# Designed miniproteins, single chains: the designs that were tried, part 72

Each design is a single chain, and the fold is of that chain. pLDDT is the mean over its residues in the fold that is shown.

## One batch from the design tools (miniprotein)

Design m2509
Fold by ESMFold2-Fast:
Structure m2509 (fold): chain A 75 residues (1-75)
Amino acid sequence: SALEEAMLQIQELALQYREALEAGDIDKAIALGREIVAKLKEILRRFPDLPPEVQEHLKRLIAFLEEQIAQLEAQ
C-alpha cells in the first residue's frame, strides 16, 4: 500500500540518520532529520483517517525530531 511504502522510506531514512549521527556527520544528520519530518507531515496530510492514537504518536515524533534537529543546529 502507499502507506506501507511511505513508512518503508521513513525507516530507510531513519537508518541513514543513525549512521550519520554515529559518524559525527552533523550536516548530513540535520538534512536527513528534516527529510524524515517532511515525510511524517506528508503521511498525516495524505492519511487523515489514521486512528487518533497513531496521529498523536506521529505528531509527538515530529515534535521530538524537530527539537533534536534544533539541538544539532546549535552545535
Scores: mean pLDDT 88

Design m2510
Fold by ESMFold2-Fast:
Structure m2510 (fold): chain A 91 residues (1-91)
Amino acid sequence: GDMEFAEKMVKRAEEFIEKLRKAIEKAKKGELSKEELEKVILEGEIELGMLRIARGVLLLIGDEEGAKKVDEAIERLEKEIDKLKEILKEL
């Protein structure tokens, strides 16, 4: 069946979080350039912005439970982006 809007946004965020975790592991091994790391951080910030807009839409239409699920995904995504930013500072 079709996924609910909030469930689609959470799934998208989880897929992106896995991409960021893979980037973190590569960065720790010295397998990512500074430029590649900056690009991955930018892509993460764009995804985060899109999730914040989706959260706002869910609140506007009264889907408080969906908004909560997206908010939890935002917190997880922010944590992984912050780890990449700390690695970038050490380069």
Scores: mean pLDDT 85

Design m2511
Fold by ESMFold2-Fast:
Structure m2511 (fold): chain A 97 residues (1-97)
Amino acid sequence: DKEIKELLEKAREYIMEEADYSVKAIGYASSATSNRNLAEELRKKSEGEDEEELKKKAEELEEEAKKNLELLEEYNEKANEYSKKAQELLEKARELE
């Protein structure tokens, strides 16, 4: 049936979009962890002395980590949206069997 084939093809496109957004989300999670760890190290180095430069660098990394966490959530939401769209098309294709 042509209609079933078209639904399965579109579902496959949405599954590929889900995979792409999921990979990007993992990238942002990794970046957030890296930036937080580096910020913590710089904070520790500044604890014994009034090292304004180290404090500023730590703050910049903390802000970048926060931005990466926000992007992680955004990309996970997009992945979930495409997953839901794919599932709806697969269910519709099954109903036409």
Scores: mean pLDDT 85

Design m2512
Fold by ESMFold2-Fast:
Structure m2512 (fold): chain A 94 residues (1-94)
Amino acid sequence: MIEIEGKIEVPEGQSENAVALAVRSVADAIRDNPGKTIRVTITLTGLEDAEATGKALEAGVRAAVAEQGAELLSLEVEILSPTEVRVTAVIRAA
């Protein structure tokens, strides 16, 4: 299993751009690792609304996995504080 970790400190007003970057990183990990099981852990800090950002990140990860034709084995969203969220996804790349 391949493990990938990322942490992004989000500037004010950049939550959507940070989510887009995180989702792109997941899509890239799937493309770069055909036939492998990947654990991706992404932590976003400096958020105005960790719960809303976590929901957007969850939706984006699910969409990226589906678009890549991969299988989502597990997805966990952790609200670490009002300004910090962590998403852990275990994905089987096609």
Scores: mean pLDDT 86

Design m2513
Fold by ESMFold2-Fast:
Structure m2513 (fold): chain A 100 residues (1-100)
Amino acid sequence: SEEERKRFRELALKELEGFAKTHPAIQAALDALTPEERERVARIIAGALTDNEKYLEDLTPEERERFKKRFDEIAKKAQSFTDLLAGIAEAAIELVRERR
């Protein structure tokens, strides 16, 4: 539903902002983005974590395929949930930056 999507976007953005405060490299990368780009990063992360394609609707099929492949590689190598989040955040930031 629209309310569920809004709630998940708000939670994803809040979690991303909290995570960034403890990860200076990610904070610096996010600070270089516009507020609209930061929201797109949060939506991509939410889509990846929930397997919900509606959060990835702004991505091309090629971008979605690349991101899914990257997500699988990150998930296989992640030693902690923090490592997983860092990898996903970096991949999402790269995708948003490529669209500039």
Scores: mean pLDDT 74

Design m2514
Fold by ESMFold2-Fast:
Structure m2514 (fold): chain A 79 residues (1-79)
Amino acid sequence: MSKQELIDEIEKLLEEMEELIEELGKVDPVTARVARKELEEMKKEFEELLKNNPSKEELEKFLQHVKRAKQSLEELLKQ
């Protein structure tokens, strides 16, 4: 993957997480509120990362972090 492809994938996953949190909010508004705060913090981390000319390796690490967070949200929705 190029740096731009990594950035695009991270942005896509963050958008998908926003949608999952909206769905979670319909069944568990307390947990959804906590998840939304965590997503906002993750978005801020991504913005700061982008400002500092991140390496491909730094973007790959962030992508893995976002993938793990999304997986946790998906598991909450299955219960």
Scores: mean pLDDT 85

Design m2515
Fold by ESMFold2-Fast:
Structure m2515 (fold): chain A 99 residues (1-99)
Amino acid sequence: GPKEKTVVFGDGSTTEEEVYEKLKKAAEEGADIVYVVGDGESADNIAAAARRAAEELGILTFLSTEGIQKMSKEPEKMNELVKRLFEASLLAQKRRREA
């Protein structure tokens, strides 16, 4: 089955590149799914890094409830997150069919 990892960010100063490098390390360690737990102040940087990781590393990324809650204040960002999670679910379904 898919390999899952959790990455935790508790620093509100976390940059997109710092998040991306941790996601890249998780992918190099064989992760297929990464659960990202961070504070609401970093939500935009976490979302950008998650999107980049999905596109460049082919991993599925799910954000914490706090990060999702912050993005709900910006409908355009929430719509993009929902689209990315839906695309990730389709990829997960494809992987299950290939197993």
Scores: mean pLDDT 65

Design m2516
Fold by ESMFold2-Fast:
Structure m2516 (fold): chain A 91 residues (1-91)
Amino acid sequence: STLADWTAFLRSLSEEERERIRKEAEELMAKSQYDERQREYFERMLEALLAGDVAAALRTLLDGQLYLQDSEEARALAEAKRAEIAAEEAA
């Protein structure tokens, strides 16, 4: 699956590649007008990605997106995407 492929890729990253990604992400955060909660979601997502946990990173991304724009339609879409992630993890 795409999830498994991305997980394998991220787990193959070297310490130097992880440090580069972290620095680039920190620079993007420093230039953003993110509030404290947006930064918390971003940091959680980054740590999950650096750990090679794509599923956790995607779940955090959905949580962050709902924080920015919460609607009945957005919640329904997020629930459907969480179910897709869970199904790929179970496969």
Scores: mean pLDDT 79

Design m2517
Fold by ESMFold2-Fast:
Structure m2517 (fold): chain A 116 residues (1-116)
Amino acid sequence: SEEERIEEAIKKLREVFEKFLKEVSEIFEKEAPDVAKEATEKVKKVLEEGFKRIERLLREKAPLAELLREVARLAGKLVDIVESYKDKLSDEAYGELLLVIQRLAEEVVAIVREAA
């Protein structure tokens, strides 16, 4: 059913967000341990807010365009956090974090497209 598809999408969304948070936390702990806790808490807050908004839109059967705008907004906020720590990161770590954010956005887009 459509409801079962939405619940499956929400479950997959939680799994990709949890995996993303773990990957970002590990990169910050290795590469910028002095700011790792602060950066991880900021990322966690943005993910929690983004999850709630995307879950709401999925349950309300919002248009795909609205879901995609929310995914883009989430990705932008995550990039802004990483940019704020750029001077604390190596070029390699900074690039890795941007690729991890890009992968998250692509995975979330795939999930919301399957639910639409």
Scores: mean pLDDT 91

Design m2518
Fold by ESMFold2-Fast:
Structure m2518 (fold): chain A 97 residues (1-97)
Amino acid sequence: SDEEKLKKVIERTIKNLKAVANDESLSSRQKALFAGASAGMILIFLSVNKIEHPELEKVMNELSERMQEALLNNASKEEVDKIIEETIKKLEKILEK
């Protein structure tokens, strides 16, 4: 079902974001690029498959925008990790519905 596919996509995204946040070898720039790319891929996936999920789209758009700002402002690893952790919490709340 589309609901099961969406759940798996969200679960995969959470796993990927946790991996990025927990990888101490990555620069703040690399973390922001990987997290931003994850957001972009999900937004493209939703658009191409014509899946309507306003809450997920909003969360992914926010992640993409905040990562672009982090790159422009040379944000620290701690600031980037905080954005990722806040995004993970929002995605986990979507899974609870």
Scores: mean pLDDT 87

Design m2519
Fold by ESMFold2-Fast:
Structure m2519 (fold): chain A 71 residues (1-71)
Amino acid sequence: MVESEEETRERVDGVVHLSGTAVVDGIVLRLEAQLTESGEFLGASYEVEGEGKRGEEIREAAKELLEKLKK
C-alpha cells in the first residue's frame, strides 16, 4: 500500500483553531472555535471571568452565540 508522509508539503488535513478575547463591562470573555479547512463549524468553547448579573448575562449570550453557530 502507498503511504503518504508528505501531508505537510502540500496540505494538511486538520482543524483550524480560532481564538479571541473580549472585555465587556469589566467581564473577560475568551472564545475558542474549531473549523474544518473549508470553514465548517466543528465546535467551540468559552470562558467568562466575572461574577454577578453582568457575568451571568455574558455567559448566557455566549451560550446563545454558540448554539447559533451550530445551526
Scores: mean pLDDT 64

Design m2520
Fold by ESMFold2-Fast:
Structure m2520 (fold): chain A 84 residues (1-84)
Amino acid sequence: MLDEAEKLLKEAREALEKGDINKAFYLSMKAFDVILKLLTPEEQEELVKKISDIIKEAMQNNDYKKGTEKLIELLEEELKRLRA
């Protein structure tokens, strides 16, 4: 499960570097789903709120590249925390 999320986030970063924002976002959301299933209900609620805030900010600023980058960073941080 953690290895699956790590692979998805790596692929999301590669897609983002190539300018494929839609693919990067899609892969990031798949990683989010994997990570979410490993969390407690309280941690799930907190992560969902943080992701929602990032998406809302991206919509308000019309900057989906920056939004997707922040999403990947947040999920990488969460994954690192789960491995500790």
Scores: mean pLDDT 84

Design m2521
Fold by ESMFold2-Fast:
Structure m2521 (fold): chain A 75 residues (1-75)
Amino acid sequence: MKMEYEKKKKEYIDEINRALAAGDPEKAEEILKEMLKNAPNKKEQEEIKREYETMRKVTELGRAAGAERRALLAA
């Protein structure tokens, strides 16, 4: 059912964001794999993958910017 899938999707996204924020990309990837297994069709799988890539890149950019800022302040 679409509504039940949307609820599970939100829960998985929240868990992935938590894992990425905690600096645990392996855990985030495990959650992603489970989410992909529960996706109702290939289009949803591709959307999930793209959303995960975006979340990961945003987290990595934030980390890189934070590291450069710390390097500048420590110099």
Scores: mean pLDDT 72

Design m2522
Fold by ESMFold2-Fast:
Structure m2522 (fold): chain A 62 residues (1-62)
Amino acid sequence: LSPAARRAGVAAAINLEEHGQEDLLDTALRTLATHYGVSPEALREGVRENRPLLPAARAELA
């Protein structure tokens, strides 16, 4: 994954956890993919790879 896709993946994973709903994940992924100029598929891959780091990522942003 590109560095931009990894950052987008972390942001998307945080949004997924915040909302706790799978139906909102697609909306968040599309929005973030557009913002970072990556494909939604690349962003989904980033979310999948970075999901285990979600608690640490949230702590870093707090």
Scores: mean pLDDT 62

Design m2523
Fold by ESMFold2-Fast:
Structure m2523 (fold): chain A 96 residues (1-96)
Amino acid sequence: SHLEKAREAAEEARKLLEQAEKSPKEEAVKLLLEAARKIQEAVAHLAEAYEAGEASEEEVLEFVEELLPLVRKLVELFEKHKEELPDLRYEKPPEP
């Protein structure tokens, strides 16, 4: 079913994000891009499930709420790996 495919994609995205957290920058970026693709696949399959009558509006909302933490984690990890790691002497600029 489309709903099962959506859940499988979301679960794979979660695993990729967990692996990215533990990985060096170059590997982490590749894993984050794959996680982003899996989140896109989950959303696409969720839409197909709704259109096919396999999922109610309530089930769609619940699944979206489940996906939001994954999207936030993806953004946080991209920001972490895009940011140039400051030397321990200068963690923040003297003034913003």
Scores: mean pLDDT 77

Design m2524
Fold by ESMFold2-Fast:
Structure m2524 (fold): chain A 71 residues (1-71)
Amino acid sequence: ELEEKLKKAEEAVKKAIEYAKQLVEEGKMTRDQALDLVRREAEEAAKTIDDEKLAKEVVEKAIKEMEEALK
């Protein structure tokens, strides 16, 4: 189901954002590295989505959420 794939992708993105934020706060990762990590994780998760537009939106939303988390 598309909805199950989307939910799993969103869960994976949320975990990636939390992990990257922690590493930045600990000084183990730069802001740019955190954004790159979240982008890569979101792109991998988006590959499971059978809709290219929704897949792109998942990646764009993940990057925006990571930028907001790093404020």
Scores: mean pLDDT 80

Design m2525
Fold by ESMFold2-Fast:
Structure m2525 (fold): chain A 96 residues (1-96)
Amino acid sequence: SALAKEREELIKKLHEATGVVETNYKKILTNGLNLKDAEKLLEGASKVLELSGKLLEMAQKENDPRIGDFQNVYEGAKKLLELAKKLVEELKKKEE
């Protein structure tokens, strides 16, 4: 069905977005904190939040047993997004 294809595409995109977050987090740990990597972390966290939110909505509608998993990813992405926003704001202030 179209909905099944949409769900599989969202799961694939979530996996890709999570990979972006992991890669940029590792760069920050290895190279130290910089604006470019913090902005990429912000972009990745925003995408994980969007995709996990859509998957959570679909799972709730279908009474999918993965509701808890998608909710955990969504809540984690919210926390990471707020942290990444603060990091970007502080780094921009230091370059002024």
Scores: mean pLDDT 83

Design m2526
Fold by ESMFold2-Fast:
Structure m2526 (fold): chain A 92 residues (1-92)
Amino acid sequence: SDSELDSIIKELSEREKVSQEFVHQTLKEISEELDLPLLTVAKAVLMLKEGVPVKVIAERLGLKEETVLKIYRLFHERVGVHALKEAVEKVT
């Protein structure tokens, strides 16, 4: 892993309140599904979470706006499912 990818994984882990391993695995799955570099997916998610406009992210990463939105949807869905699973496991 390069230091930039590791930094992004750590920041997303802290923002979403999930493990770094979960973030890394989620980004890897999106990378494989969309046939995009792992670092590109990581950068897109981070910029979206920082409030960077979709059009600006698309231009900076050489992606279509639709692709940026799909990355965000897939990440959000996976984080949401994980949070629900943990919440259910904590209910006695």
Scores: mean pLDDT 82

Design m2527
Fold by ESMFold2-Fast:
Formats: structure tokens, sequence, C-alpha cells
Structure m2527 (fold): chain A 69 residues (1-69)
């Protein structure tokens, strides 16, 4: 059975910080963290930036931080 997680993505750029909130479905927290890291890495690559961190904020909430030069 799939569990619902909230993923908060923060993109940091010079003079700008953008946040977005998305739902992620995964069978467990480990899988949710892995999926968040994979999607964060892809987004960072598309933006020409770097994936800084993927952190557990709470039981069902994950924060992804991306920095752009």
Amino acid sequence: MMLKYTVITIIKAPGLEIGSVENLYAKDKKTAMEKAREEGTKLAERLGGTLESVEEVSENKIRVTISKP
C-alpha cells in the first residue's frame, strides 16, 4: 500500500529563494527519501544547479534543497 508524503523543494539562487510543495507516494519512508533524492537530482541537473540536501522534516514530510549559482 502506498503512503502519502509531502515534499518541500527549496531552490536557492542569487537574490531569490523559491519553494514548492508536492505530494509523493511511496511504500515506506526509505523509498520516499530515495524518490525525493532522485527527483531532486533531476531538477538540479535541469536547472544547472546542485542538490544540497534531502532531509526528513517529520514523519511524512521531506525537504529537498537545491542551490543554483
Scores: mean pLDDT 83

Design m2528
Fold by ESMFold2-Fast:
Structure m2528 (fold): chain A 87 residues (1-87)
Amino acid sequence: SEQKLQQLQEQGDKVSQQLLNTTPDSSVSDVQSLVQQGVDVSRQSTPQIAQKVSDSLTKLSLLNPKSSSVLQAGQQQVTQYYLELLS
């Protein structure tokens, strides 16, 4: 439904903002929790929402080396969902 799509878009925007608000000093577990939220939103979303989450994870992986492995793993999962949503 249109309302469900809007809700997913708002959730994607919120997770993307929360990810970009993390610092290099943020705990790996906190970053991992946000990555999982982004992956979960992407699984049920549109290609556009999945791409936005993927872009945020990619950008943050360059800014947060401490959590780069978690961010890279999340980005790979989101990219897989993005490709499935395109099929």
Scores: mean pLDDT 80

Design m2529
Fold by ESMFold2-Fast:
Structure m2529 (fold): chain A 76 residues (1-76)
Amino acid sequence: MLSTKEAIEYARALGRELGLSERDIKLAVAIAGSGDLETAKQAAKIFPRAGSVGLIAVYLQEGKEEEARKLLETLL
C-alpha cells in the first residue's frame, strides 16, 4: 500500500519509463495525488496512457496490487 507521495513518485517514474510527454506525466501525477479511484477510472477512459498510469498508482494506494499488476501488463 503506497502513501500519496510514493504513488506520485511511482506515477512519475512509470510515465517516464513508458515515454509519456511531460504534460501526460503531470496528468498521471495529478491523478495519483488525488487518491480518488473513481476519478482515476474516468481519467483512464479519456486519456488511455496517462490516465492508466495514474490509475495504477491509485490502485497501489488502495492496496489493490492485483488490479494494478493487470493494468500495468496492458501498458508493457
Scores: mean pLDDT 87

Design m2530
Fold by ESMFold2-Fast:
Structure m2530 (fold): chain A 58 residues (1-58)
Amino acid sequence: EELERQAREFLAEAKKILDESKTHGEAAKIIREKLQDPEFAEKARAVGEVSRRGAAAL
């Protein structure tokens, strides 16, 4: 539940970075740099956790 909220926050911020970046590669660099911050890394893990619970199997 809180994980889902953290995942939404991360996705919203990533989307803003993608929209503001001139290229997809530049956006990827910015996101990777933010992942060096423990707080952003934790939000990224929340996205992964929600994704795994959603449909990791197929």
Scores: mean pLDDT 72

Design m2531
Fold by ESMFold2-Fast:
Structure m2531 (fold): chain A 69 residues (1-69)
Amino acid sequence: SKLEELRERLKEADKNGDGLVTVDQAAEAISEVTGVSKTLAKMALLLVSGGAKRVTIDQALEAARILLE
């Protein structure tokens, strides 16, 4: 449920349709959907992306899965 909501939110944030969102956009969406802080969301994104400036929707979902475990 929450991961499906997050996927839709990330697709909406992907204005270019290239499957990529900024770390800030992903962290905001994860924070709002999961209730975790933006700082924790960014840390999880750093872990799954290896420090990339933009992440795939699937990487953002993986970060959210880690935070929801």
Scores: mean pLDDT 81

Design m2532
Fold by ESMFold2-Fast:
Structure m2532 (fold): chain A 61 residues (1-61)
Amino acid sequence: SLADQLARIGAEMQAVVDDYQARLDALDAAGASPAERQAVDDEATARLDALQAEYDKLKAA
């Protein structure tokens, strides 16, 4: 159902947020470079953008 698909997308967005926070915490503990932080930011942004596009497509249907 549409409700099930929206719930799945919401759960996947939350998982991206949780993964991003865990990866930032690990990078902070390791003393990672700004380039390593930027790579994590870019990856999280790309994942969220893809989920947002999927959400918008389902919402429009």
Scores: mean pLDDT 85

Design m2533
Fold by ESMFold2-Fast:
Structure m2533 (fold): chain A 64 residues (1-64)
Amino acid sequence: SEFLEKLIEEIKKKGVLSSDEILKLGEELGYIRLVGRTPEFEAYLVGPGLVNKGPEFILYLEVK
């Protein structure tokens, strides 16, 4: 996965990535898109299907 390879490279360069940095990288590469929001959670569509019709799943993140 291009997203996974790029994520590993960024971790090797910076030592650690925040959740926000991971989400931004995924959005820039077309692997992540915000699809829903509640007061407690944000829902993201994740997967290569956003760019090449591969498998997709939904990630739920707690809103602070």
Scores: mean pLDDT 64

Design m2534
Fold by ESMFold2-Fast:
Structure m2534 (fold): chain A 99 residues (1-99)
Amino acid sequence: MNITVAVEVTGLGLPDGRYRVKIYKDGKLLFEGEGYARDGVVTAVGTAEEKDLPKVGEKVEVKVYDEEGNLVAEAEGVVTEVERLNEDSAYVRIEATPK
């Protein structure tokens, strides 16, 4: 079942602006969303399958694209928070280490 997910990614150091965020685990795309960076925090909203919702402590791969589709950041992230907000939505926080 697809749910709406709000993802916050910290640690990427991106300038304020509009971005597309993709989250992968073991090469599988788990999440794709659109959002913005503000004060070093990237917030994106999109959809994910409920079964693919990550767990706290799991490692994920974060890829961030600008409005023109250019890859502007790529990092390993650790899931620090997962909250099911209701039957149709969840919140996920990720701390990224850019490389």
Scores: mean pLDDT 84

Design m2535
Fold by ESMFold2-Fast:
Structure m2535 (fold): chain A 78 residues (1-78)
Amino acid sequence: SALEEEIAENLMRKYGLDRELAEKIARRLVEEGIDPNKIEDQPRFFETVAEELEEAGLPEKAKKAREAAENARQLLSL
């Protein structure tokens, strides 16, 4: 889908992921109904990205994604 490709390309640029991993993460996000364009979905988006990055053996990138998730939660609490 167009949304999956947009997410995959953003993950490749932001986290330096290869296309295969980025497309896998994007597919999961879309299948779970997570839309990065919805502010309320932002914490779950970054938490899911962090989980996938940790499973892929990229702990430093996972940490960065978890920090983004926490920032998004704080924004929603305002």
Scores: mean pLDDT 87

Design m2536
Fold by ESMFold2-Fast:
Structure m2536 (fold): chain A 97 residues (1-97)
Amino acid sequence: AEFERDLAFAQLLLEAVRDIGKILDIEDPEERNKAIDETAKRLYERAKELGLSLEEVKQAIETAAGIVIAIDNFSPETVKRAKEIAEKVIKKLEELA
């Protein structure tokens, strides 16, 4: 991978970490689902801007969930929630593609 592409991936990854972290703080399931939809659309547009493929965006989201889990010291609740959030965001991205 070219250095510029690696930087683009890192940027998207950090944005995904931030967004997943914010969604974890949403207690209401309906508001959480709205945030997931908003995040999927934003990351989809951002990926297009950065020239990243759908596969790279999915990889960034999965990696971001892992980073969020690690930051919360592998809390079982955070493991479950972060995984569910990542899976829902990825599903929405596939629907947008």
Scores: mean pLDDT 85

Design m2537
Fold by ESMFold2-Fast:
Structure m2537 (fold): chain A 98 residues (1-98)
Amino acid sequence: SKEEAREAVEAAIEVVEELIEAVKAKDKHKATILSTAALILMNAALLLSEDEEAKKLIEEAKRKLKEGADAFDAGDYEKAIELLKEAKELLEKALELL
């Protein structure tokens, strides 16, 4: 439903905010858990959403999250934070459509 999709996106935004803080702290274990949680929530939002524009924004946020995880694994913390902030902004835009 629209309400369930909205709740999933709101939860994903909160998890991405926590993930940004974990990356700033260089907490590999916490970042891995939060990245996995964010992906699960983004996938749930995609399954629950009927809005095609919101789904495109969520898919782009998912790609930015994956790029951010790769940057973090490469030791590029500044790039990881930048990409995760972009993922959050895309999720906030998707939320406006839900």
Scores: mean pLDDT 90

Design m2538
Fold by ESMFold2-Fast:
Structure m2538 (fold): chain A 87 residues (1-87)
Amino acid sequence: MEEEVRRLVEEVARILSEKTGKEVSEEQIEDATAAELAAAKALGLSDEQAIELARLGAEYVRAVAAGDEEKAAALRERARELLERAA
């Protein structure tokens, strides 16, 4: 679970670096990964749900970076549904 979440955080960092021209440090990736894992634990998510939430987040950042507002809205709805199912 941690490695899979970290890989998705690394994907987000790459998208942000490409879009902003700023390098995302390994420390920032580690901090973001720790925050995602802490949030998943606080929400009572399973490993599978935590990975899916992280994947939805990565897809959301990609959609926003591409200017795809419709896809970004759909991904927000899917994330909400996942969180509601976990509660």
Scores: mean pLDDT 80

Design m2539
Fold by ESMFold2-Fast:
Structure m2539 (fold): chain A 62 residues (1-62)
Amino acid sequence: SALEALLSLARDGRVETDEAVRALLALGVPPADIAAALRAVVGRVRATLSRAEIEALAAALS
């Protein structure tokens, strides 16, 4: 999905994760969907952010 693609770019350090999340919220993507996608991304390949950092961000959106 476009949401997963954007978050994958963020995890690879190509965009700031917090900025990507705020952009998705501004576009009307539900916070729960963003949180689920962040958790899915951390489960596939290690991001530049730690798992704990991604979980903290996802928890703020839950």
Scores: mean pLDDT 65

Design m2540
Fold by ESMFold2-Fast:
Structure m2540 (fold): chain A 87 residues (1-87)
Amino acid sequence: DALLQAAYQRGYDDAIAWVEELRRTAPAQLAAAVAARRQAIQDLLAQLDALVKLYGIVTAEHLLLRAYLDGYLQGLDDALAAEEAAA
């Protein structure tokens, strides 16, 4: 689905942009801020999964949000891997 792929890519791009902004403005807080953002997204995904399981309802909005958040998490992982490779 082109819309789900676009949502994933947007999440990925947004994560990379956010990490680059933090690296420029608050490099000492980068690792802690990324860990906190990752945890918040994982908690949100777990809540969305629990609601879908409990009520059996899946909407296009749920799928798009999940794709965006999955892309965001991947962007955070790739940005941290690049930081480690640069060190």
Scores: mean pLDDT 81

Design m2541
Fold by ESMFold2-Fast:
Structure m2541 (fold): chain A 72 residues (1-72)
Amino acid sequence: LADAVAAALRRELQELGVDEALAEQIARAVKTLPPEEALARARELLSGAPEDLRERALQVVKGAAEMLALLE
C-alpha cells in the first residue's frame, strides 16, 4: 500500500513539472519518514523550484504523507 501511495505521489509530482529524480527522492521521503520530516525534506528538495510549483507540490506531498500515516 505504501508503494502504491509513493508511486501515485511520484506521478502527480511529475505531472506538476517536478523532475523524475526529484519526484523519486520526495516519494522515498514520504514512504520512510514521519509526516513532519517528510514535508521538511520535500521543502528542501523543492527549494530550487518556482514558488507556485513548490506550493502545489507540497500540498500533494502533505496529502500523501497524511494518508500513509492513517494506513500505518
Scores: mean pLDDT 79

Design m2542
Fold by ESMFold2-Fast:
Structure m2542 (fold): chain A 92 residues (1-92)
Amino acid sequence: IKEELETENGKKLVDAIEAGDLEKARELIEQLYKEYRESKDQEERDKIIHDLELLIEYAKSIGKDDLAQLLLDVLIDLSVEELKEAVDNVFK
């Protein structure tokens, strides 16, 4: 899994999950969310989405359904924020 991840925080999140460190995992998920929102580079945003999609499948594969749901909720929230940004730009 780590070799397929594009972001450093995505790789660190796998380590936190494997260690059972739920608090650190939550912090890393929050960091990925902030990096996406603060990024002005579409390539960096695409890497974060790619990692979130892989991490959802990884969490499901190891039976951590609650974590998979949290990651999916983050992915959905980022998609809603992109739509809002697009609407705001059209009105200028």
Scores: mean pLDDT 75

